# Ledger of designs, part 24: designed miniproteins, single chains, continued (4)

Each design is a single chain, and the fold is of that chain. pLDDT is the mean over its residues in the fold that is shown.

## One batch from the design tools (miniprotein)

Design m12806
Fold by ESMFold2-Fast:
Structure m12806 (fold): chain A 94 residues (1-94)
Amino acid sequence: MQEVEELLREVERLVEEALPKLSPEMAKDLEALLEEARRLLEEGDYIAALLTTLQLASVLANRMRDLGDEEGAKRAQELAERARQLYLELVKEQ
């Protein structure tokens, strides 16, 4: 799924931008979700990869909002919405 790969890549870039602003604990949580999403994508589990990407983007949006990064939070929320839409399309095709 090229769309899932592209979406995860965009989420990864936003995580990298946020990491220096986050506590070490929050950073570890986001990195763990990112690694899990990549692993699932590599295994071909596109549904689980999309759900994990949705969770990652949603958590990232909340963290960026807590930090006062309204633009970053908005970008993360848009990525979460894209993940949700792709998930619904993929499940509907099964």
Scores: mean pLDDT 83

Design m12807
Fold by ESMFold2-Fast:
Structure m12807 (fold): chain A 80 residues (1-80)
Amino acid sequence: SMMKEQQKLDELKKMALDQDSRDGELFTQYLLSMMGDKEEVEEFLNSLSSDPEVLKKTKERVKVAEESRKQTEAIRAAEA
């Protein structure tokens, strides 16, 4: 449904803009798991927000989340 998709996009946009909250962090991790590509996530968020400062902070958060994921995978591989 188009209305349900719009409502979900509005919720995701609010989570992305609330970058200091845990919801913002979980949203960024969710996008990374869904898209698998950091640049694709950034492009998607750019379509939701035209604020360059928000976009800059979102890019930094995506980088941190991806780095944490890679560290977790490296630890798991080393323990295997």
Scores: mean pLDDT 63

Design m12808
Fold by ESMFold2-Fast:
Structure m12808 (fold): chain A 90 residues (1-90)
Amino acid sequence: MMEERIEKILERAVELLLEVLKKEGLEEEVKLLEELRDKSPVERLRELNARVGGVVSSDEAIQQTLEAFKNNPEKLEEIEEFLEKLEKEL
């Protein structure tokens, strides 16, 4: 179930990012994420990274990060708590 947990974290992060982008009036980025709705959260982040020019790590770095989270479930809990705080601020 680590894959499902990581996917939930990424999905939640993308939802929060979309909300932030809408508040900031970044219409092109909002449209991009909406167009990629049928893709997995990981694929949506990769596509966004390719278009915004290095704001997010390379595909290799993203994969390494996902593997690190699979090996350290305690870090997933910390990230989940961080996302919960962000949701309350938005």
Scores: mean pLDDT 66

Design m12809
Fold by ESMFold2-Fast:
Structure m12809 (fold): chain A 65 residues (1-65)
Amino acid sequence: SSSVLEKIEKMLESLKKVAEEMRAAGASKDQIVTFVEWQTKELIEKYPEYAEYIKEKTEELIKEL
């Protein structure tokens, strides 16, 4: 549903903000990528119908790191 997609979008925006805060705190790119991949796995397990969308958006986030 569109409401679930909106919730996923907000969770992905929060994930991006946390990744940016980790970088500002001096975390390595490898540490940030590991964190993003872990959160991506959890999010896909919770919303398997949106797995492809979540993968696409998190891959984009990782490329921006």
Scores: mean pLDDT 86

Design m12810
Fold by ESMFold2-Fast:
Formats: C-alpha cells, sequence, structure tokens
Structure m12810 (fold): chain A 105 residues (1-105)
C-alpha cells in the first residue's frame, strides 16, 4: 500500500538522519548534527499524524502517494546538502537513495 511505502520511507529517513548526525558530530559540526536529530524525531510524529488522517478517511491513496513523492524528494535534497557539507557521507547518502528507490518500486 502507499501508506506502507510512506511508513518505510519515514523509518529509513529517521535511521539515516541519526547516522548522519553521528558522523557530523564526529566531524565537529554540532549544529548540523542537532538539526538532523530534530528532523529524525519528527518522523514518527509525522507518521502518527498521517495514520490518524487515514483512519478518519481524510486522505485518499492519491494524496498519500503525493505525500510520499514530496517526502522522498525532500529527503533526496537533504542528502545532497549533507554530502556538500561533509563529502565523507557520500556512501551513506548513495545507500539511502538506493533504498528509497526500492521503496518506490
Amino acid sequence: SMLEKLRRALELAQETYLELAELFRKAGKEDLAERLERAAKLMPELLKAIEELVKKEKLSDEEIEEILREFVAAVRRSLDVAVRELPEVAPLAERTRARLDEILA
């Protein structure tokens, strides 16, 4: 289902952002690490909000698909920024992109 794909994308983004935060902290980039940790904490809250809207029949499958597309695009943009700020995270960013492609397939 589209909701299941969105759940998997949110879980992957949370995991990736926490791993990126640790790498940024090790590199002395504390502000960026804290921003990534805050974004990761929002992922389960966003999922709960979407699941509640689905239960109330306020979200169609097409709307969930659009949310998924916009979310994946935002994650991809954040990965591009992460690689620019700390090039050594490129392998993690590439693995995350591949896993996002698998979720969308």
Scores: mean pLDDT 90

Design m12811
Fold by ESMFold2-Fast:
Structure m12811 (fold): chain A 75 residues (1-75)
Amino acid sequence: MEALKEAAKRHARQAVEEISDRAAARRHMLEAVGLLNKIDAKIANEFAKRASEGIAAGSQEKLAEAARRAEEELE
């Protein structure tokens, strides 16, 4: 379980860092969503919605907020 949480957090952070490369950001977002779904589907769905909006807007701040909220929910 802890390994899944750490992997999900890692991919969420990578999506934020690679926001300038939308394809890479989306790949990391999808990896994080898949890992989060194995933990809690509600957390995964909320992250997917917020992160997708951030990537579509090209907003590192919105994507970072989505990642931060997911990390808080996993605590």
Scores: mean pLDDT 83

Design m12812
Fold by ESMFold2-Fast:
Structure m12812 (fold): chain A 59 residues (1-59)
Amino acid sequence: SRAAREEQIRKEFDSLVEAVKNNNREEMIKSAQRLLELTEPDSPMAKAFERLIKSLEEG
């Protein structure tokens, strides 16, 4: 449902923020990947998460 998807997005954002605070690159990538899966393909938000993942993976 939409409500369940919105709750999952919130939880994954919270996880991403926590990973950033802890400088945990692996968890940042995981959270960004899950957020990408929850966003609409080719949306500006999806493109932002794709760029974040590439930046984290490339060093």
Scores: mean pLDDT 82

Design m12813
Fold by ESMFold2-Fast:
Structure m12813 (fold): chain A 80 residues (1-80)
Amino acid sequence: MDEKLETLEKLRQELEQLVEQAPSLSEEEKEQVIEGLERARKFLQKLKEHAESQGDKELAEKAEELAKFLDEAIKKLKEL
């Protein structure tokens, strides 16, 4: 099993939980979540670039999907 794909799936699950919990968090906790999501988004961009350079289309597509999810989540959290 590809460790990178497993890491990406675990990251997606953790990010989904963070986004779900964010509306119930304090303002300080929300800021920390947003910072974490922004870091994850940068990681996914680099992961996508790496996957594309390796010809790993599946990993690149998953990274792009998760990056889009993060962009939407960050936008929603900043509007709270």
Scores: mean pLDDT 77

Design m12814
Fold by ESMFold2-Fast:
Structure m12814 (fold): chain A 80 residues (1-80)
Amino acid sequence: ERPSLAELREQLRAVAEALRRQAEVLEREAEETGDEELRERAERLRRAAERLQAIADAMKTEADVEAALAEVRRLSEELE
């Protein structure tokens, strides 16, 4: 069974929040160590979190779900 629209939005928002928290941890570590790679990784995670939040907010109807899932898949590829 497929989750409802509301359940999918909640799941995407939860993932976005988790990515934002991870980005904050990596940002602090980058500041402490001076590691440029960690800073770049934190920036990517923060942008991904913002994009996931926007995708969740844009899902107003069932018709929006297919486009939203395609965009989530693209974000997953960017985070590799």
Scores: mean pLDDT 78

Design m12815
Fold by ESMFold2-Fast:
Structure m12815 (fold): chain A 63 residues (1-63)
Amino acid sequence: SMEEEAEKIVEEARENASDIEVVMRAAKRLAELSKEDPEVARKAAEEVAKITGMPVESFLPKE
């Protein structure tokens, strides 16, 4: 499900918070997920933002 995919993205970011490539991949995956389920993607993006200390906007499509 989209929620399970979001949880996996958050966990990968949590385990690799200092790895910029993993964080950037998580951002791209969350942006893609937001096209299917924007609410689930936003909640996951907020969690990744807390883990990394980056703004939530870094993990969502810029429009």
Scores: mean pLDDT 78

Design m12816
Fold by ESMFold2-Fast:
Structure m12816 (fold): chain A 58 residues (1-58)
Amino acid sequence: MTPEEAEKRGIELIKKAKDKETIESIANAMRDQAEASGDPEFLEAAKKVEEIAKEKLK
């Protein structure tokens, strides 16, 4: 899976999520996976997903 595909998937999951706990769980899982990969592009994708999650949660 490419960083671009991961970003798109993460954003879609956050937009469809209905509760705050699910949104936070998705963002945290994406970040943890990106950190484990050691790929800077995956870290950027995870950060973008986290920003979308923060916008939805306010």
Scores: mean pLDDT 79

Design m12817
Fold by ESMFold2-Fast:
Parts: sequence; C-alpha cells; structure tokens
Structure m12817 (fold): chain A 66 residues (1-66)
Amino acid sequence: DAREQLAALQRLLPDFPEDGVMSVAELRRRSGLSDAVLREIDTDGDGTVSLAEFLAALERLSRLAR
C-alpha cells in the first residue's frame, strides 16, 4: 500500500545513483515493489527511473500515506 511503498522508496533515496538514474530491475530488487507499481514510476518505459520520477513518486506517496 502507499505507506509501504513510500517507506521502501525512502530507504533507497540516500543510495540513489549520482547520475540520477536507476534501473527498474535494481529498484525492484532493493524496494521489493511490484512490477505494476514500478511501471507507474518508470514513466518513460525505458526500464530506468530518473531522480525526478523517483522524487515525484515519493511526494505523491507521502500525500497518500499522510
């Protein structure tokens, strides 16, 4: 759920690559999130998540989790 997704992503934020991109496979392995959720975060569909997409997901989930 949103709180669990938020917590998983927040744990990864300090370890986000300096180049600002993480693969969907790596994000899945580290966060444990489902492929469906990861596809929603990966808006470009290239199998990578940018820092901007990651931060947008964190902000949205934070609002949903309260």
Scores: mean pLDDT 73

Design m12818
Fold by ESMFold2-Fast:
Structure m12818 (fold): chain A 61 residues (1-61)
Amino acid sequence: SMEELRARARAVIRAVLAREPGLLDDPAANREALVTLVRGLSGLPLSRAELTALVDEVLNE
């Protein structure tokens, strides 16, 4: 389901940030890099726009 895909994407985003906490030092500059990395690592059938929204959610909330 879409909800399961979004939950998995959030888990991947959090795992990346846990492994590389330095990405939080400049979240605005690292936002695109995070989206690209998560797309490559997750392999999930989510659009770039959907992954960008999830990255924004994790970084800003």
Scores: mean pLDDT 76

Design m12819
Fold by ESMFold2-Fast:
Structure m12819 (fold): chain A 95 residues (1-95)
Amino acid sequence: SEEDAKKALELGLRAAERMREAGSGEGAARAAGEVSEEAEKSGLSKRGRFGAEVAAGVGLLAAGMSITSGSSGEEAARLAAEAAEKAARGMAEAV
């Protein structure tokens, strides 16, 4: 539904904000996990949760890749946030 899509976008953007604020790749990964837990507890439909989970997962992947490539913690957090935000907006537009 449109409400599920809006809530999934809201959670995905919240993940991006928390990742940016974390200031480290490890912090960004924890932020992604926390938002995934919030999405699961939110009472969203399976499809609404899937959108939020994809955003969090993409952010987590970006953080991991940045850490393994030797990026600074701040840079890893920024890249994770950008990836999560892009994924969240893309999922909302695809609905």
Scores: mean pLDDT 71

Design m12820
Fold by ESMFold2-Fast:
Structure m12820 (fold): chain A 69 residues (1-69)
Amino acid sequence: SAEEERRRREYRRKVSRIVAIALQIVSETQKLSDKQAEEIRKKVVEAIRKMDVKALEEILKQTQKLVKE
């Protein structure tokens, strides 16, 4: 059905979004201390496990703030 096709497209977009945000976070953590990078990595892994795009966006924003201070 059109509804099933929409759900499949939304899932694929969600996965792509997760990958894109996770790669940005990894890039940003290279500018941080090992301890800060480890804490952020743990949060990223948990958010990916839960397929939580909102959590990843929040982690990215917090990581960028830490880089900027």
Scores: mean pLDDT 85

Design m12821
Fold by ESMFold2-Fast:
Structure m12821 (fold): chain A 87 residues (1-87)
Amino acid sequence: MDPSLAELEQQVEDALQTVEDALKAAQAGADPAEVLKNVDDAIATLERLLEIGRRVLPPELVKKLEEALEKAKKLGAEVEKILKAQE
């Protein structure tokens, strides 16, 4: 099995977990600047992985990456709504 593919899959899961953790932190009243930075960094990681993936992965795995990025963006938008509601 190609170690680079396993590493890419792990990075996708880690990025999604970071956004989910950011959502929970926002709900718990964590620092908005730190929470938003973690969301932005996770989304940037997923966008970078998708750019690389389009060159080396089969179309079905590229679609999985696109779906993960869309999910991360939706969770990030929910984080922003929670932080605005706390103002």
Scores: mean pLDDT 78

Design m12822
Fold by ESMFold2-Fast:
Structure m12822 (fold): chain A 73 residues (1-73)
Amino acid sequence: MEEEIERIIEQAKKEVENAPNELDKLGVISRGAAEVVRLEFEKEGLTFRPDEASAEVNARAAKIAAEFVKKIE
């Protein structure tokens, strides 16, 4: 699981470097963040559904996404 998350981060970094403009970079970042959030929740035996998640669960997902963004900047 952690190895898969690291692979996603590395792939996102490469895709951001090769993106032709800032909008495409944002798309890469958004997709990568969503995948990392999903995997981090699955690592603990949970599933993340933003439309059904509590405020606390959504806050946790946001923190995971923010950390992903920091790692690829």
Scores: mean pLDDT 77

Design m12823
Fold by ESMFold2-Fast:
Structure m12823 (fold): chain A 68 residues (1-68)
Amino acid sequence: GAMLEQAIEYAEKAGVAAATGDLALARKYLEKAKELGNPEAVKAAEYALQGDFAKAKEYLDKAEAKLK
């Protein structure tokens, strides 16, 4: 649904911001993902902020699988 799609978008934006060193922006997108309450998207953003991009991708893929 639209909430899951938006949560995935915020998690992706958090990951890109973290990867480019903009941790303030990454944290902003993590908070937006938390507002939507999708646990996989939130975990993806949290792992990206920790620098664990492999786990961030794993959780993002899990969130995206629920769109199918």
Scores: mean pLDDT 83

Design m12824
Fold by ESMFold2-Fast:
Structure m12824 (fold): chain A 72 residues (1-72)
Amino acid sequence: SRAEELIREAREAREEYERLKDSEDKKDLLRAIAAKLRAIGAATEAVLLARKGEASEEQAEEALRLAGGKLL
């Protein structure tokens, strides 16, 4: 489902951010910032799907938790 896809996207983006956030390479830092924004975007879309009844509240909460850590 789209909600499951968004949760996977948020998880992978969080993992990429955590891996690259402390890099001394400017390109890696830009990738970390892009990953942070992707996680926030995925969580936002999951919340909107839940409001439309196309995802569960639990799925939206999971996406928010994945984006919530150091990504917010």
Scores: mean pLDDT 82

Design m12825
Fold by ESMFold2-Fast:
Structure m12825 (fold): chain A 115 residues (1-115)
Amino acid sequence: MELRKEAEDLQRAADEIENLLKEAREGFSTSPEKAAQAFEKLAEVARDIAERYPEFRGLAETLAEVSRQAAEAFRKGDIEKARELLEQTEGVAQAFIDYLRRKAEELRAKVEALE
């Protein structure tokens, strides 16, 4: 079923965003290069979701933009700006994760109701 696959894809996307956010946070104090790479990948994942799911475009584009700015701040060694952008990225990412997971649950419920 297409809805089941969409639910699985959204759940996987939420898990990937959560893991990348964790990696970025851990990298903040241990490896600025890893933090920058995590934010760059987070921006890429968010942009991909925005292209595949127009209904998530606004939130996904916001996450992609803030993540790209955070990666740039880490690469420039602007630790104060990187900290502010990490906090902003955490807020946007958490809202997006919650939205994706809720949508996945709705799609799964609809699949079961149509059986």
Scores: mean pLDDT 82

Design m12826
Fold by ESMFold2-Fast:
Structure m12826 (fold): chain A 97 residues (1-97)
Amino acid sequence: KPTSDEVIARISLLMHAMMVELKRMYEEGVPMDEIKRKAADSVDTLLSLAKAHKMSVDQMQEVRELTKRLMELHNVPQEIADTVIALMDKAIEDMAS
């Protein structure tokens, strides 16, 4: 039975993979609207996994903070970073309701 820490680690790795893909799309000149759609699809996928593993709001907030730090460390463009964090914040709000 996976521990909560193992689930957080797996979700964090998936968020890291999303960040790498979004940054690659930006560097390849993909339009921002397409990058934002890819971000939304990726966050929705991660939220489905979080729900399947019964992650708490607190655990999702931890994933959000790790994701924010990863984007800062990798110099992800601010518009992309803001989009990802806004999508995660909305999802955490929906989980708390």
Scores: mean pLDDT 80

Design m12827
Fold by ESMFold2-Fast:
Structure m12827 (fold): chain A 114 residues (1-114)
Amino acid sequence: SYRERLQELSARAQAALAAGRYEEAARLRAEGLVDQTLAAVEGARDYEEAQKVLEEAKKDKEIQELREETVERLAELLTEALRLEAAGAPQEELDAVGERMEEVLEEFKEKLKK
């Protein structure tokens, strides 16, 4: 279930973050963001439609490779954001990482259309 997968990813990410495992927490959060973006691009209106989109995407090697590449790119940026937040960095530095994450997601959306 997509809902169960999101809950599992969220719980695991929170546990990793609490333990100071920022790279693990970031990767889990990146997986959730990429899957949510993929479902939205394919027109999923609810969790049931999102689940069907993600199950079909598992059968497409090119979509899976693009998903994995995007997860890795977002995980690196999210790791930076989590470390900056933990260190009490200025909001300007957090906003800059957020803009880079938005650029990665927009690139992912464009590549899905090609």
Scores: mean pLDDT 84

Design m12828
Fold by ESMFold2-Fast:
Order: C-alpha cells, then structure tokens, then sequence
Structure m12828 (fold): chain A 93 residues (1-93)
C-alpha cells in the first residue's frame, strides 16, 4: 500500500513539474519520499531499496521547491539526504 501510494505521488509530482507548478510538485515528491521511508521501516528486507527511492524523491522535492523560490522547503527536503549520506560514511569507516 505505502509503495503504491508513493508511486502515485511520484507520478503526480512529475505531471505538476511539467506544468510548471513547482511548489505543488515539491509537495507531491515529499509525500512520495515520506511513504517510501515508512515502507522501509515496515519492510527490513527491502529497506535499502525503499530508502534509495525515498532519497530520489527528497532530491526531486528539493529541486522543485528551489524552482518555486521556496528555499525553506528546499532545505528541509535536503536534510534527509544529508543524514543518510552521513550514515553511509560511518558504515564505510
């Protein structure tokens, strides 16, 4: 269910982005990312797969918010990406 919801939000975000509705596109990509994070928490066997999808969606949300001129929301969407990159760095040290 969460993965299906995330895919629908991603599709809607992509359509809104093509229409130049950047703020709305960012909101939909963020919803997709949040749904993938929840899917990762509920499905440990697919955690990395769903986290990678969430990362992609947060990145797209940040880019859409930046294009909308909403630097606050863009920064908020970038934070999960930064945190997971730090976690990956620690695991490789």
Amino acid sequence: DLVKEAEEYEKKGKELLKQGKYLEAGDEYKKAADAYIQAAKLNPDKRDEYLEKAFEMYRKAAEAYEKAGDGRRAMEADLPIGMALIERGVDKL
Scores: mean pLDDT 76

Design m12829
Fold by ESMFold2-Fast:
Structure m12829 (fold): chain A 88 residues (1-88)
Amino acid sequence: MKEEMLKEAEEFIEQLEAVVDRLTEELLARDPSLRPVVERIRELARETIRRIRDVAERSTSLEEFRREVGRIYQEFGRRVRELLEEAE
């Protein structure tokens, strides 16, 4: 169970990093003035990764782990969207 949670956490982290890298590259390629927004997105990504690892470490059930990581991931997506809307 712990190994399964750590594996899923790593998968979520890899997906998050890939999405952030692609998004930030696309944003900067289109408009270099979005660099402050990109830095805020990167800071949110680092905080989100830390939270995912913390949940994986302290969770005692796979179901609780998935629920909490899912919430963290959805919150990250929402906050990124808010940052992008504010930049428009």
Scores: mean pLDDT 82

Design m12830
Fold by ESMFold2-Fast:
Structure m12830 (fold): chain A 112 residues (1-112)
Amino acid sequence: SRLDRLREVVERVGAERGVAVEVRVRREGDVTTLTVTLTLPDGRRLELQIIEIRAADGRVRTLINVYDLDGRPVPPEAERLVEEVHRRAAADVPLSDEELVELVRQIVEAAL
């Protein structure tokens, strides 16, 4: 599934960068949230949330949020990529599975 591919890409990037990765999935009606906690070797913690909202017609809107759990700024490139995802969602332009997986990979790399 798309969620399995998202989990796989985040775990792969984490392994390549020496970052501890924890993934949680929560489903509440038409909303599915994948929450990724990244713990860097220096103890810094980041949270990535991938939120999928299924409309009545079966179309999926995707939102991504990135937080530094210790209140530090998120790198500008990661914020730029997150804003791109939000702009596409606002314009009702769907992300393909391939586009979403690649954007998540880029966001995680940029946030690290």
Scores: mean pLDDT 84

Design m12831
Fold by ESMFold2-Fast:
Structure m12831 (fold): chain A 75 residues (1-75)
Amino acid sequence: DDVERLARLSQLAAQIYRSLSLAELEALANSSNAAVSAFVAATFGVTLSDEEAAELRTMLAVIVNGERERREQAA
């Protein structure tokens, strides 16, 4: 079920967001699917497909862009 997969990836994105600085998140989002998969496997013990890694990277990029926008508005 795509909804269940998306929910799982969203939970993983939230865990990554709580674990990394904004700069680290931005670097991870701008890396590769392979780099994201390797990070998730090493940190959380979760295996991602290339498709799931791409979806997770998109979620992380959205989080980074939202944080950047909020920071610029607050400055």
Scores: mean pLDDT 81

Design m12832
Fold by ESMFold2-Fast:
Structure m12832 (fold): chain A 94 residues (1-94)
Amino acid sequence: ARAAAEAAAEGAANGGYAAALGAGAGSAAGAAGGAIGAMGGALSGALLGGREGGELAAEGAEEGARRGAEEAGTEEAREAAELAAEAARNAARL
């Protein structure tokens, strides 16, 4: 894996995690910001690493979102995690 694509995947994972935790804490702005970060990471991954980079970043976003939802333990966090993961996957294919 390329270092740049790995950094993009880490960014996407952090974004997904933040989206879930933000929603779990009742922060719509936190959830939105996290989702934007996840999408940005996915796009960067796709641009820097092509299809494989985009897939790696989208997988990172899904894992980060899942971990955030597990830590928050709320329905809102789970919903935000699903939305952030889907947004990242869609962005990776742009």
Scores: mean pLDDT 76

Design m12833
Fold by ESMFold2-Fast:
Structure m12833 (fold): chain A 100 residues (1-100)
Amino acid sequence: DELLRLAEELAAMPEEEREAFLRRLLEEARARVAELERTAEPEEVRRAVRELQALLTGIAVAAEYLRRGDREKAREAVEAALTDLERLRELARELGEEEA
């Protein structure tokens, strides 16, 4: 799984490098959306934005679970980003609650 491999790379990076990588990934996603806005219908653009947001969230959540040693939840986060956005939101919420 390409997304899980990307999450593993992020989890292995020092904090500052991981933040820089995520920022670059977000900038590339924004550039992709801007290109779609020139060629696609507004509803297609909104769908693409939601899909990109889900993928970026899934990668970030998976990387955090990998840093905590929870490979199974990391895999679940990546899979949820493609199939079950509500489960992805639950996984992200659980991370926030553990920090509180």
Scores: mean pLDDT 77

Design m12834
Fold by ESMFold2-Fast:
Parts: C-alpha cells; structure tokens; sequence
Structure m12834 (fold): chain A 100 residues (1-100)
C-alpha cells in the first residue's frame, strides 16, 4: 500500500504543478517541485513530514483542486498517529472547508 500511496502523491503533485504552470505561479511550481523530489526519495509515505503533506492539501485547495485536496486529507488521516498529528489534520480540513 505504501507504493500505491507514493504513486498517488506523485500523480497529484504532477497535476498541481501543471495547473500552477498554466497560471504562471512560478513560486508555487517551485514549492511543489521540492515536495515532489521529497516524495520520489521516500521509501514510505511515513518518511514524509506531515507538514509537507498538509502543504500539498493547501496547494490543491488554492488551485481549486478540491477533489485532490479531499483525497490528500483522507491519506493524511490514515497516517496521523499522534494527537498532535490528528489535530494538525483537522486544522488543515478546516482551512479547506473555509476556502470552498
């Protein structure tokens, strides 16, 4: 399942990069490319900082990609282990709902 989750993250980030490039948002493209390289170098989604995954949700939300944002939140919820991580996921969810 870790390989499938990493493939999913790569697919989502590549879609977000393409959308940001269409909009000429060069700063967002650079941030997304940095996250993409972290994902490519990861052996498991658990190797990724939860903050980087939360940032992907916010990037998807900013680009109007709410389906991708929802799928990323579901992924975050599965990998949140500590009370602090679970609280972080709920905070990210609140930000997404405010921007719908």
Amino acid sequence: EDEEDLKFLIEVVEKLIAEAEKRGDTQRVNVLKEILEKIKNAKSIRDLPIGDLGLLVLQATHLGRFEEADRLIDTLERYAKTPAEKAFVERVREVVEHRR
Scores: mean pLDDT 82

Design m12835
Fold by ESMFold2-Fast:
Structure m12835 (fold): chain A 84 residues (1-84)
Amino acid sequence: SATEEVLRLGQELLALPAPTLEEARRALLEAERLARGDLLGEVAVGVGLIGLGVAIASGESEEEAARAAGRALVRGAEGALAAE
């Protein structure tokens, strides 16, 4: 499903040893592309975007903000899959 693909992208971002904001942005854009037209997948992407935004607004480092985006994508996707 689109939501399972979003989960995979979040997990891949978190598996990186030192994720960058560019890698987080690319993961979020790909997740948005894959989830387009799928409500639960789009909600998971929205959670990922909020996670990134909050981390940046809180003054987190680039790596910490990228990890926050990955964790938020995973949590959002897992929540969406549980709602199926």
Scores: mean pLDDT 85

Design m12836
Fold by ESMFold2-Fast:
Structure m12836 (fold): chain A 58 residues (1-58)
Amino acid sequence: MIEKVRKANLAAQELYNKIKYEGITDEMLEELRKALLEAGASEDVADFYVRSLKERYG
């Protein structure tokens, strides 16, 4: 469980950086949402981050 959460956090950070520098797609947003949920974020928190990124970089 701890190892899985660690990998999910790293994946979320890498995906966030990719979105920031390469631009945003719906597929990347869905991948980020899944990574956040896997890292233990609530659905509300995951949805908030996805929406914020779409508004900022979309």
Scores: mean pLDDT 72

Design m12837
Fold by ESMFold2-Fast:
Structure m12837 (fold): chain A 94 residues (1-94)
Amino acid sequence: KKEALLQAAKEGAQATGSGYGLAMEERVSPEEGRELGKKMTERLLKGDAKEVEEAVKETLELMKETEMSPERYSAIAILASGGSLAAEYLKKLE
């Protein structure tokens, strides 16, 4: 759901601003998560409606993880780093 993505972006941004994101990165060292993060950010930046929809859906699937995995951390980090951009895309999908 769109609201869940926006909430995750806000939480990720807050965590990163508080240094919490750094602590997670140091513990997990998620190289695979960073690669996924880069790819999904590039898809969001593309601006194509279909690509944005697919990237959003994939991010939501990653957010279903119950444990803090590299993939889930990557999804949160993507939304945090591109939070404003992600929010604008999600608003356009209304």
Scores: mean pLDDT 50

Design m12838
Fold by ESMFold2-Fast:
Order: C-alpha cells, then sequence, then structure tokens
Structure m12838 (fold): chain A 72 residues (1-72)
C-alpha cells in the first residue's frame, strides 16, 4: 500500500477512477496507522503532542499530493 501510494505520487497523472481507488485505500491505511500510533502513545513509545501532529501533517500533505496528480 505505501509503495503503491509512492508510485501514484510519482506518476505524471492519475485517472479519476485510479484516484478514487487509491484515496479509499489511503483512508483505510491512515485509520490503521492512527490506531497503531495511539497504541504507541499509550505504551509511552510515542508523544501525543509531537508525533500525532506530525502524523496528521504527513497525512494532509499526502492527500494534497494525490489530489494534485488528478489535476496535473
Amino acid sequence: VIEELREALAAPSLSEEEYRRLAARFEELVEEARAILEELIAQGKADREVDLPRFEAIVEAAKARLRERVKA
């Protein structure tokens, strides 16, 4: 999934259908990754005030890049 997302972001453009499938898959991955991050925070292995905002920033940047590939 992560490799598939990297390839999509590197592609010159995405069709609307490809974007829909990748966006849905990305949302599923984000939900799973957020759950893992919350577990790591509960274990004291990650910091809610540092790692959660960083995670959310990465997610927003990735979503913006996927959207731009459809426009390009």
Scores: mean pLDDT 74

Design m12839
Fold by ESMFold2-Fast:
Structure m12839 (fold): chain A 66 residues (1-66)
Amino acid sequence: MADELEKEARRAEEEGDLETAIKLYREAASLYQQEALASKDAAEARRLFEKAVELGRRAAELEKKM
């Protein structure tokens, strides 16, 4: 689910729909963070947390462009 939201966010960004992209990036980041917290594998949790941080940062940068 988080990966699907990430793909949809990237598509919205490419189409210039920054409001939708920001919303979807933040939703994807939230889901990745929840998955990371539920993971018992440290390497997997780290990967998911890195994804959440990157997508949250991307949403913040897009908001600056608006």
Scores: mean pLDDT 84

Design m12840
Fold by ESMFold2-Fast:
Structure m12840 (fold): chain A 62 residues (1-62)
Amino acid sequence: GAFQDSLGDYISSLNDEKYDEVKKKVSPITDDDKINEIIAEVLDELKSESSEFKSSLKKELS
């Protein structure tokens, strides 16, 4: 739908900057719960239930 299309564009615009920032913040963290908390904060900004965004970001952080 229109929201998913807009979300995809928004995620693309955040790809380099947001992934790098989150990755830098979580790189010293080995606690998966803390990593998930940071990811959840990012997802809250998007107001989305997109498992694709979470999976892509988590894969990048792994």
Scores: mean pLDDT 57

